# Designed miniproteins, single chains, continued (5): the designs that were tried, part 100

Each design is a single chain, and the fold is of that chain. pLDDT is the mean over its residues in the fold that is shown.

## One batch from the design tools (miniprotein)

Design m19474
Fold by ESMFold2-Fast:
Structure m19474 (fold): chain A 108 residues (1-108)
Amino acid sequence: SSLIEQAKKFAQQVLADAKAIGRAVRQALAEGRLSGEQYSMIQALLTSIENGAKEIINSTDLNEIKNQLQLIVENLGLLASLLRAAGLDAEAARAQQLKDQAQGLIDS
């Protein structure tokens, strides 16, 4: 597959995983395991990641796709750190895996 096709498939996976992480974060907030400030910061990063993934899905330009992948790498790294600080270790590990996959696409 072309890098564009691989990036679009990856972006669809990012959207699905961002929704799953969002559900886990909402559950953690409901259970009192997360502060309102932590929740707001995590939701802002999830929104940025979802917007970047949508831009990749809608783009036909390789340089635009690579720029969005780089922003996704940065935001996933911040997300993984915040999730780990909140004790959401499984969700943090998933964010780290997505970050590593995005970096692999940039480096190819």
Scores: mean pLDDT 91

Design m19475
Fold by ESMFold2-Fast:
Structure m19475 (fold): chain A 83 residues (1-83)
Amino acid sequence: MKALEYLEEALKLTKNPKVKEYLRQAIESLRAGDLEAALRYVEQAIKVLKEILKKGGTIEDMKALQLLNEAVRELRRELRARA
């Protein structure tokens, strides 16, 4: 699943422990088939990254945010396909 690839890549880029924890939870939820839980954890990671970027985050933080927005799009498409 492309969402899993985006989450794993974002996890490599981020150095923030809170973002890493949310991404680990999102990956675990996605592997368990819980797309709604995965989406919630990704949205929490995005909120933390946006706060970091407001205070002058790195280019790695910006790339991680882009990957997480792609993961959200993929997860929302998959959830709509199941509805």
Scores: mean pLDDT 85

Design m19476
Fold by ESMFold2-Fast:
Parts: sequence; structure tokens; C-alpha cells
Structure m19476 (fold): chain A 90 residues (1-90)
Amino acid sequence: MKEGARLMIRALGMLAQAMEDLAGNSGLAGLYRTAARNMGRLAGLSDEEIEKLIKEGEEEARKLIEQGYSETEIVNIATEMLEEGGRIIS
């Protein structure tokens, strides 16, 4: 259960950073960060671990942007991570 949630939190952090940096949508970025915090709390993760995982996802998205990845490509990567995390917790 916790491993799937950790992957999903990182994916939500990636989506938040991509929306902020590539779409200029800080509101949607905030919603993804809120979803990540709710997911982590439901999975029994500490607030410290949740914030670390969000930052790891945000940093991964920044690296992909620096490598020339588009919004669509980053959304697809993060969606695959969310689907994998969901399979691990089911």
C-alpha cells in the first residue's frame, strides 16, 4: 500500500510543477499538491515524507523540462506513474 502511494505522490508533484512552469496554471498545481497530501495521509505517511515526495516529483519534472520534454509528454509519464501506483495498492 505505502509504495503505491509514494509513486502516486511523486507523480502528482510532477503534474503540479508541469502545470506551474509550462501551463502557467498555479491553481491546478495547488490542486495536485493538495491531492498528493491527501493521498499520503490516507496511506499513513508522515507529513515530512509527503512533502519530500512532492519535492522529488517537482524536481523530476524540472529535469524533464530542462531536457526539452513537453507538457503532454510529462503528463503522460506522470499518468503512467499514477496508474502503476494504483495497481500496487489494489
Scores: mean pLDDT 86

Design m19477
Fold by ESMFold2-Fast:
Structure m19477 (fold): chain A 104 residues (1-104)
Amino acid sequence: MLQAFIDGLQDPDPVKRLQALQDYLESQQGGPFDPAQLLDLLRSLPAEIVDILARDPDPLMRAYAALAGVLDPSARAGLQEVVDLYRAVGRDDLAAALEAVLAA
């Protein structure tokens, strides 16, 4: 499963890469993707996966990498840029989940 996920993240089609990430996150939950659990799922990502996401040309994939790396409360200013990015790509669900983290 992990190797197939890594292979999916390296697909030349950005839609397929995003789908591979979503499928992996859903598999870790054992059910439908819940944006409220996003931070706990991202904390469990291997460093190798975070590095792949950080190098992705898709801004949403880089936003996931930034969020996974920026769990320090002192970096809250950087998280606001990720919220703005999620809204720009139409992921209001992820933006709302991240805004809840920033409000805490």
Scores: mean pLDDT 65

Design m19478
Fold by ESMFold2-Fast:
Structure m19478 (fold): chain A 73 residues (1-73)
Amino acid sequence: MEEAVELLRKALEAAKQGNKDEAIKYMEQAVELLPENELLKDLVERAKTASVEDMVEIAEQALNAAESYAKKK
């Protein structure tokens, strides 16, 4: 749970650096840890077709989705 949130923070950092491939890699690793998070899976698929500028917004949404899931524990 917290490990997935840390991976998504790394994805957001990579997205801010313009590194789309690194951002997607960290997001996919977070999906493996949170396979029940349907919103996170949708955001990863959206990220694969997104522009580099849109990656920051998508990574922020993914981080928020994982943090929201963590709080429901």
Scores: mean pLDDT 78

Design m19479
Fold by ESMFold2-Fast:
Structure m19479 (fold): chain A 72 residues (1-72)
Amino acid sequence: SSDDIMAIGQRHVDLGRQADDLRKQSQDLYDQGKKSDPVTGDILYKQADDLDHQAKVLQDQGDGYGRWIMDS
């Protein structure tokens, strides 16, 4: 139904926004790491990398929903 397509479209948008938020958090941690001692910086960089990986997963899921709408 059209309601199902609209719901999937909303998931695409929401997942993209969540990915953007995680990338912003990752960048903030990276910037904090650059201003920290090397030990603390290493921990913050690893946390930033984890958030960036999570953002990629959400972006890939969102892109999948976007492709499914185009094929529907």
Scores: mean pLDDT 85

Design m19480
Fold by ESMFold2-Fast:
Structure m19480 (fold): chain A 68 residues (1-68)
Amino acid sequence: SDEQLIEEFKAELERLFAEHADDSPEVLLQKVMELFKKYFDEVDDWDTIAKLGQVAGELVAEELARRA
């Protein structure tokens, strides 16, 4: 389901944030873009991709604000 896919994506983002906690924002953003591309290539539904993008944007903004 879309909800389960979004939950998996959030978990992978949180793991990525933890793994790169001491890295620069630029390195973190590169890793986030790589993860998002993986999901983009696997998901054929634009509505689901749009939701994943919104979630990524919100969580990344929050993490970058925490690091600033």
Scores: mean pLDDT 81

Design m19481
Fold by ESMFold2-Fast:
Structure m19481 (fold): chain A 86 residues (1-86)
Amino acid sequence: MLSEEELTERLTAYILENRDSPLPLRLLRHEIVHSPDLRVRRAALRALEAVKDQLDPALVREVLEEALGETPDPELRAALRRLLAS
């Protein structure tokens, strides 16, 4: 299976290659909230952090707010709040 780092790199590349579509960001939000694998959830969050400065700030903020509203994990919630404050 892919490591958290490998997953982060692949997700980051996928978003940047598909910048004109909101679908990759919506996929990341879905993985952060619903993935049964904590490694996948962390990788998706790290990918969002890596791309936030290269994408539409309003779209990134919307995705982060939606993920925060639906994520029960306290570690992921803390990281999402930190990204929203930045």
Scores: mean pLDDT 78

Design m19482
Fold by ESMFold2-Fast:
Structure m19482 (fold): chain A 82 residues (1-82)
Amino acid sequence: MSREELEKEVDRALAEIHLAVTLVTAPKEFQEYVRKALDAVSAIEDPEKALELARQVDEIVKNSKTPEEAKKKIDELLEKAK
């Protein structure tokens, strides 16, 4: 894919994660946390790395049993990406 196409895929992945969190009517604090996490992913200069991280965040959000579990896993993921 071109860099521009890859950046569009990142934007799509981030939008899908936002929609998923909204659809499960997650607590406001968790929705705000996820928004900040997605902002951190979008700030990554390499769009391929950003897309991979977005996919991992999506998997964590979908497969975590509690907001606290999701937050812990996302924090660990983003810390390793810095």
Scores: mean pLDDT 77

Design m19483
Fold by ESMFold2-Fast:
Structure m19483 (fold): chain A 83 residues (1-83)
Amino acid sequence: LDERVEELLERALEELRRAQEALERGDLETAREHLQKAIEYLEEVRRVAEEGLRRGVDRERYRETIEGVEAAIRSLREELRAL
């Protein structure tokens, strides 16, 4: 798996953690900002993973990464709309 994918996933998880902390405090505006940043990192993960899939190496792992990231993006966008 691309090192860039791992780095971007770590950044997305950090933003999700900060969003959760903000939600626990009732700080909806800060939570929105962190959720949006997490989505942006996940969109970049999808782009990098799609590039890896095109190379044909470790295709199943990249496909699983893309599927998981797309599901996460969908879920997080619903969360943003609900705030």
Scores: mean pLDDT 83

Design m19484
Fold by ESMFold2-Fast:
Structure m19484 (fold): chain A 89 residues (1-89)
Amino acid sequence: DDDALGAHIAATNDHLQAAKKAAIEGNRSEAETHLQAARAHYDAAGDVIGSEKAREQLRADFDAASAQVNALLDETIKKKEEERKKLEE
């Protein structure tokens, strides 16, 4: 079902964007919750995707976006620690 596949891909992207926003804001718990939701929709899309090439592309896109969210979260945590040290100085 092309409609169901499209809906799961859209939900995956929406949750990845929400995870990026939460990571930038330093909300680790919210970022992790959205990454988990994105993974669930990604897995559901994989179950209905009929093309192995399309599945590999979806996996590559998801892996890249997930890695970006984790990198943003790490950077935000480091920036908060640096600002905390300056304020305590």
Scores: mean pLDDT 79

Design m19485
Fold by ESMFold2-Fast:
Structure m19485 (fold): chain A 69 residues (1-69)
Amino acid sequence: GSEAEKILEEARKIAEELRELGAEGGATAALGMMQKDVAEFLKQGDEEKALEAARKGLEGLKRMLEAAR
């Protein structure tokens, strides 16, 4: 898989941890936006923008996780 797909898998794991901490709604929304942005850029053939969107989404989820702990 692409690097963006690996980052999405890591993001899903963080979203699951956020769900267990009671932040399911925020985690689901953030992950959904990230998946949509990555899919849209990949559809356009822009792997660099897809990777950037994936990294940005993962960073946001990590910040949410630290705030929830």
Scores: mean pLDDT 80

Design m19486
Fold by ESMFold2-Fast:
Structure m19486 (fold): chain A 80 residues (1-80)
Amino acid sequence: TLLEEIEKLFKEAEKEAQELLDEYYDKLTPEQLKEIAKLYKRIVDLVDEARKAKEEELEKILAETQEEVKKLKEELEKAK
């Protein structure tokens, strides 16, 4: 289902963020940590919205989740 796709994207992004934070936490700038946290919170909020949404709204939420996950992955890559 679309909800399962949204939740899968979140879990993959969470794992990637956690692995990067575990390895590079002490090397990240305050600005990088703040941006990563902000993007992560947006994804969490989108997943919570998806769980409450009507099925017709899930396609839009999936697209928004994909965009925020892409931004998070770009910030994680910059942190390396």
Scores: mean pLDDT 80

Design m19487
Fold by ESMFold2-Fast:
Structure m19487 (fold): chain A 65 residues (1-65)
Amino acid sequence: SQQDIIDKAQQIIDDAQNDSTVSDGQKTQIQTTMQQAIQLVNQGNLGEGQGLVKSAETVLNNAQS
């Protein structure tokens, strides 16, 4: 749902900010990208918004594993 994508985007922002393996530049880029994903979802573009969220989640998970 729309809310599930928004909730995931907020979680990714929080996770990135608390991850010492993520650079300050990457944290800023992730925050900006997640804000863009939330805006797309609010405009009814669920597929594109979900795609951005999933991409950022993959990058963050690879840094942590």
Scores: mean pLDDT 80

Design m19488
Fold by ESMFold2-Fast:
Structure m19488 (fold): chain A 64 residues (1-64)
Amino acid sequence: KEEEELKALRDYAQRVIDSLEKAKTELKIKMSDRDRELYEMAKRVLELIDEGKTLDEIFEEFRK
């Protein structure tokens, strides 16, 4: 089932967001363009999961 994969993806995306937020807020480290892209992608993944999108629909969103 996709449920286990979606849960793993959600956990991964949340960890990415938490790590980047902590670096920005606590360490005052300037995010690179790559870090900003990852942050936005991780946030978008969480939004799509909350909207009830399937794993395939989430991947399709990021292929463009």
Scores: mean pLDDT 76

Design m19489
Fold by ESMFold2-Fast:
Structure m19489 (fold): chain A 82 residues (1-82)
Amino acid sequence: SDIKEKIADEIQKLMAEMVEELEKAKSLEEKRKILEEFKKRLEEIFKNLPEKEYKERLKELEDGMKELEKNLEEVWEEEKKR
């Protein structure tokens, strides 16, 4: 549906902004705050979906953000060491 297409586009834009902000971040605390901020912004977009779909997307987002945070902490600490 048009709504799902708009949501997908908005997610892509927010993900690009998140990557830019993460590249500028100089500490793990800043990176965590950026991830939390963008997670909240994505949650707001998901509110435009039906309740069941909103809850499913929110859970997927939580799982995805947790994995992304773990990977960023591991990769960027290793880069900082080098």
Scores: mean pLDDT 73

Design m19490
Fold by ESMFold2-Fast:
Structure m19490 (fold): chain A 72 residues (1-72)
Amino acid sequence: EDEELYEKAKALSPEEKRKYVQELTDKILSVPTRLSREEIEALTKKVLDDPRYELDVISAAYLYLRLTESGE
């Protein structure tokens, strides 16, 4: 279940992970936040490009998969 979906997210290609993180970010940007759009986009790019945030990228991809696949 959740472990299987997490392993699936972890096994995604870098392009697929980037796509899912961007789609999740678009949903977040639809809500007013204390961060500017510019700051959110800069943080998203930093997370996607920095290996130190690999776990965060996997977690974001997992959240997107859970939201979309459980909604099907």
Scores: mean pLDDT 65

Design m19491
Fold by ESMFold2-Fast:
Structure m19491 (fold): chain A 97 residues (1-97)
Amino acid sequence: SLDDALTLSDAEIDSIIRRANAIRASNMSDEQIAYHIAQGVVGVIADRIAGRIDDADRAEIMGIAFQAAMANLDRSVRDRVAAVHQAIADYIRRRHG
């Protein structure tokens, strides 16, 4: 279902968090860390919904994900992953639900 395709498992969330923390350890900028968090969430979801979205949706999803990651810079990486996931899910449900 669409709801199943939009769901991140705990293992997927933990994988994104580990990658973001490794990037943080490399002294990357807040914007670069936000971009990698956004890419992590989008990458997991995009493969599951590829048949339901077009190229314009893909561009918009990445923009929404990045903005959500940037809006939550003062939060933990886990909270930022959750905010990005929620923003993407809300967009797809509004557009394609």
Scores: mean pLDDT 81

Design m19492
Fold by ESMFold2-Fast:
Structure m19492 (fold): chain A 98 residues (1-98)
Amino acid sequence: MKSLIERIKETVEKVIERIRNASPEDYEKVKLEAAKTIADLTLQVRIFLELEGKRDEALKLQNEVDETLLDAIKNDYSPEEVIELIRKVAEKLIEAAK
């Protein structure tokens, strides 16, 4: 079974590749699917933190990720900018999952 950190790394790489390969017509759809995938990863990390008794840290992480994803969805960011935001979120998820 993959570690949580390994799953985060693999999933993030896959999401970044989808964004890079998206056509202009499909970009908004791919961006929304990427946000949903990152939200699912965040839920897994949040559950891990809650099981460790770190409820306040779990809530803080969820709020920070939600703000970043909402920003990416609401604003007309380039694929490169969205990839940078996803990498930033991934760093936070990996750090929290240690």
Scores: mean pLDDT 83

Design m19493
Fold by ESMFold2-Fast:
Structure m19493 (fold): chain A 105 residues (1-105)
Amino acid sequence: SEEEKRKEEEEAERVKKEVVEEVNNAISEGLKAGLSDEEIEKRIKEVYEKARKIGEESEAKGKGVEEGIEASEKQIEANRYTADNLRRIGDEVQEEIERRREELE
């Protein structure tokens, strides 16, 4: 029904927001604590596993939870890609500065 579809969409949006918040917290806390990328990824995986279990316990809402998780994963990948690009640009800028210093001597 249209009402059931609306409830699934509303639950997907709620799960997406909750998962994004928990993942962002895991990343922020992990970076602040000096955790490795592997340890942060493990914590992120635990957030997804928890969300999936909640979806499995609710057959009527399972689809909404899955869609919410997929949307969150896409946003997190985009954020990681941006962070990696910023780090790479920083390294390239540092190399260019060092190259120019050598040319001035």
Scores: mean pLDDT 65

Design m19494
Fold by ESMFold2-Fast:
Structure m19494 (fold): chain A 70 residues (1-70)
Amino acid sequence: MSSAEAAALAALEIAEKLGLEEAVKEGRRLMDQGKPGEAARVVLEALEKEDPEVAREAERRAIQASIDAT
C-alpha cells in the first residue's frame, strides 16, 4: 500500500463515521482512478467544513498512516 493510499484510507474512515456520504463517495471514486493523494485532499477538505477540530485529527492520522506505510 502506498503512503498516499494509507492517508486516504485513514481520512475516509473518519468521514464514514461522521456520515459524510458524498465526500466518501468522491474519495473512493478518486482512489479507483489511481489518485489517492487527491482523494485524501478532497476528504480532508470536507471534514474541515464539517468540523475543523476533527479535520486536524484526521490530518494527523493520515500523516501517521503515511509514515507507517513506508
Scores: mean pLDDT 79

Design m19495
Fold by ESMFold2-Fast:
Structure m19495 (fold): chain A 79 residues (1-79)
Amino acid sequence: MKEEINKKMKEKYDKLKKQRRERAVNATPEEIEDFRKKAEEYEQLAKLAKEAGNPQVAKIYEDLARYYREEAELAEKAR
């Protein structure tokens, strides 16, 4: 049972990784710019949350900013 769960998780991970690569190859310059804008927006929200004394909320925004930065970088590398 544990081996089947690990196998299904690996298959899902590999499928998501393949889908990210395929999406990156087909990404338009406008889509890449939108990902960069979202990353910058979430970085600003993270800074505001830290200033407001909400470090846990800041971490959520930092994680979202990282996600969008990685999407933009993958798309640029695939071109």
Scores: mean pLDDT 77

Design m19496
Fold by ESMFold2-Fast:
Structure m19496 (fold): chain A 82 residues (1-82)
Amino acid sequence: MSEEQKRLQKELEEVAGDKSLTVEQRIARAVERAGIRSGIGPYRRDLEAGLISEEEYAKGVYDSMKNNPAFKDIVDEFLSKL
């Protein structure tokens, strides 16, 4: 695994038990903490500009990770453990 994949896996484990967050919000938080920027730049920009909600941002990050072959398997493993 790449260093980014290892960081994402660790950060997902840290947020796995936070039931106050949606699944998409847990994934978005883990992605932010892991320092992953690939595929999320437009969503981040729109959030900071007030064009989308935090929920829409989290959904966008989730969809981006599910469609990225570098991260899809890690996200799928995380979802299987919930």
Scores: mean pLDDT 81

Design m19497
Fold by ESMFold2-Fast:
Structure m19497 (fold): chain A 56 residues (1-56)
Amino acid sequence: HMKRLEEAAERLGLSVASVEAITAGLGVEELDEEEIETIKRVIANGRAERARQAAA
């Protein structure tokens, strides 16, 4: 269990505590590959949006 959270944290560039908060919010014990890819896309979109807002 802990190893899976650490791997997800590494792949997402987040802390283990952040991944635990995300899994709790989703109502799951750990993230699968599809969930990790979805979260990566949300993070990437958020970064792009913040960069666009900073340019204004």
Scores: mean pLDDT 73

Design m19498
Fold by ESMFold2-Fast:
Structure m19498 (fold): chain A 76 residues (1-76)
Amino acid sequence: TGAEFMALLIEGGEHVQKGLEAEKAGDLETALKHYEEAIEKYEEALSIPGLPAGNRALAERNLAYAKEKKEKLLKE
């Protein structure tokens, strides 16, 4: 449902924020864990059947961002 989708997007966003806070504090292990949790939430949101195109695009964009943040931590 739309409510399930929004709950997963909010949870993913909270994990991205916590990851950014941890990264700013130099806690890269905690940042990585939060970006991984965000990825899981966005992937779960994308697994919902019958998503409107706008919702799918939003979740894909947020997933791409979380994956980029994780990748940058692993390359440094």
Scores: mean pLDDT 89

Design m19499
Fold by ESMFold2-Fast:
Structure m19499 (fold): chain A 94 residues (1-94)
Amino acid sequence: SEEEERRKRLLAETYAALILMTGYVLGQPEAGEYAADKIRELADQLSEEELEEFANRVIKLLVDGANAGLSTEELLAQIDKLFEEEKKRIEERK
């Protein structure tokens, strides 16, 4: 349990770093930083599998949005929507 909790924290930080770097290389550092912070906040409410799946969705959103030429403002709005939808799923799972 405690060992699993430590591993989940490490995974959350790893995915946050990956999201941050993804934003940086896509020329969207503010969006990447914002999403990374939000993943850290949400991670304790997700299983390892859910965290991995959701982090990959966040990365895909950043990549697809940057490739579509979205502004930082538009990407931030889409990130907010994605995280709000995930929070609702977590609440409904209770």
Scores: mean pLDDT 86

Design m19500
Fold by ESMFold2-Fast:
Structure m19500 (fold): chain A 88 residues (1-88)
Amino acid sequence: MTTLGVIVATQGGVAAAVALQTGAAIKGLWHSSLTSSSAVTAFIQQRLADANTKKIDAANADGATVIQLVLNSAASGTPVVITETLQS
């Protein structure tokens, strides 16, 4: 299995990291206002579209790219981590 070096850092110390065997590192994406499932889905779909145009895949020619989206839950204060696997 191949993992992408994705580091998500936000104000307040929320962080998630997944490493890629190629040694590439991409800052993960975080957006605190994405609180609905439809908004999260649209955001992930846009990132997949960006990868399909090779905007994100350029850092990983040999395998899957993993994007982690870390959200702070306004209701519970507990971070929500959403992971999508992209194919190059």
Scores: mean pLDDT 39

Design m19501
Fold by ESMFold2-Fast:
Structure m19501 (fold): chain A 97 residues (1-97)
Amino acid sequence: SLKELARLVVAAEIFTSDETAAEIGGAAKEYVQALKEGPENEERAKRSRARLDEVIAKHREAFEAGRDYLDSLAAADPEARKEIEKRTELYQAALEG
């Protein structure tokens, strides 16, 4: 889902470099944009999905650590949970356009 992609970007931003977060966010945005353009761009959707999967795989260890930390923080701290959810909603909106 777009919410899962948004959480991926938030996790990358917190637990990786700005460069890695930008790479993941850029790949996710390109994939969502390709999906919006419809079936005539099926090859673009396939390529952008493959790129997104490659970027996720490349940074998987750091991404999973960041995601687990965000989930733990959100469970323990209601104020942190609100901020994480707010950031996730902002990225989801950006991915949706």
Scores: mean pLDDT 71

Design m19502
Fold by ESMFold2-Fast:
Structure m19502 (fold): chain A 80 residues (1-80)
Amino acid sequence: SLEREAQILINQAKSGLLQVEAELKRTSDPKARELLEQARKYLEEAIKLAKDKTPESLEQARELILKAMDLYMEARKIEG
């Protein structure tokens, strides 16, 4: 069901946003902040796409969540 998939993706993206925002408050490294700001934008876009509740928008939302979490993990590897 598209409704259930959309809700799962919205919840995942919101959880990701909390993690990204926590790291943004913690780090002063400019490169880490750049990656985290990009991750935040991807997660915000993923929420908007998931709300459209089409197969295409849900696939795009999944890809954006994956990209955002990859950037989040990369930011966490930076020692600043």
Scores: mean pLDDT 89

Design m19503
Fold by ESMFold2-Fast:
Structure m19503 (fold): chain A 90 residues (1-90)
Amino acid sequence: MEKQFEADVYLALAEIAVYLAEQSTDPEDAVKALRRAVELLKKAYEVATDEQKPDIIDLAKRVADVAESLGTPEGKEIAEEAKKLRDEIE
């Protein structure tokens, strides 16, 4: 149960980070929030149960979409990292 709770905390923090990126008008702030989201999703995956994996996949897809929408080289790198994480879990 401790690991499942830890995964839920990382997922919640990652959701907040993605939301902050979506609300950001500054690409640099969006990039920071998205990088934090990817880091948190990787931590969630390390401790996640099979039942929590779909939530990580869905949030990773959302991170990739937001990152691609930035149109920056950093956004492209983050999108590729999020897609790689998704493919690793699926």
Scores: mean pLDDT 83

Design m19504
Fold by ESMFold2-Fast:
Structure m19504 (fold): chain A 94 residues (1-94)
Amino acid sequence: EKEAEIFRKAAEEVEKLAEESKNPQVRDTLRRVAEILRRAAEAYENGDRVTASKLETAAVLLGIGALLDSEDPEDQELLRKAIEIVSKAMKEAD
């Protein structure tokens, strides 16, 4: 698949994880990760690989930051899944 499609699919998967969260802060963070992934997809569509790479890194760092700040095991599981989705998309796009 094209890089843009990979990141759009990743954004959809992360957005579904956001709907599973009962914590508004984690839900907001997951939605922000999904939005960054959609922006990465747009960057790939425009041939801007530098911006896409920066957005991929931002998505991972946002997820890791939220995971480190989380005390709830359920929220930690959702955040770990989101980080895995982003990492897999980055590997697939490479």
Scores: mean pLDDT 86

Design m19505
Fold by ESMFold2-Fast:
Structure m19505 (fold): chain A 66 residues (1-66)
Amino acid sequence: MIGDEYTGTITKVISDTVFDVSFGDSVVRVELTEPQDLKVGDVVKIRILDYDGVTRTYTAEFIKKL
């Protein structure tokens, strides 16, 4: 649901600010405004910002590493 927070796991590191995060049955790409020390397998909290029904993709923001 848009605005809800989820616990997810990093499945791919694309850059120092761009990561793929798995939550539930979905994967979302998260882009940070500043670098974080994040690795594949790290557990993170994200917030869902939007859902594009045309591309069937979520937009989410990084909140914190757990």
Scores: mean pLDDT 77

Design m19506
Fold by ESMFold2-Fast:
Structure m19506 (fold): chain A 54 residues (1-54)
Amino acid sequence: MDVERAKRAIRERMEENNGRWPSEKELADIARELGVSLATVRAALSELQQEEAR
């Protein structure tokens, strides 16, 4: 599932960013690297933020 690939990429970027959430530019870069839509990457980010808020 593309969302799961995007979630993995976001987690990797957070590790590189000292735990910081990716910026809009970083989300767009992830979308290009994975060949998925920016909407898919934003959905993955929202799910990760919901998990963190629990």
Scores: mean pLDDT 79

Design m19507
Fold by ESMFold2-Fast:
Structure m19507 (fold): chain A 66 residues (1-66)
Amino acid sequence: MVERAREEARAAGLSDEEVQTVADFVRLLEALGLPEEAVESGARAAIEMAKEGRVDELRQAVEDLR
């Protein structure tokens, strides 16, 4: 899941920092024990958010989920 999310983020043209933030978010979703479908949905939403320049909001979500 995490590595697939990283690959998709890179393919979307995100920076290394943005890719890492997406990967960190996906790792937290997996750590929370969410179903694979929910983790995939979360990864897609995170990549879309980063593409929109909302990486700071995604970073905040990562902190909130800790």
Scores: mean pLDDT 80

Design m19508
Fold by ESMFold2-Fast:
Structure m19508 (fold): chain A 76 residues (1-76)
Amino acid sequence: TALEAVKRGVQGALKALEAGDNQGALDSVSQSLQLAKSSPSVPKEVVDLLEQAKAALEAGDNEKAKELLEKALELL
């Protein structure tokens, strides 16, 4: 399902951040966000958290991105 795919993407992004792979995290978040935005089954709060996480990663704020991704995972 779309929820399962977005959940896997968020988990992948968190693993990338743990490994210091900032680009991998950004790629995973971007893909998950695109799927989440096009999927009515994904809560809007998750979409908002992923948008904020993407912005944090683009700004180099990996700690804030991790916090936002963990919050998104709680809703999935």
Scores: mean pLDDT 86

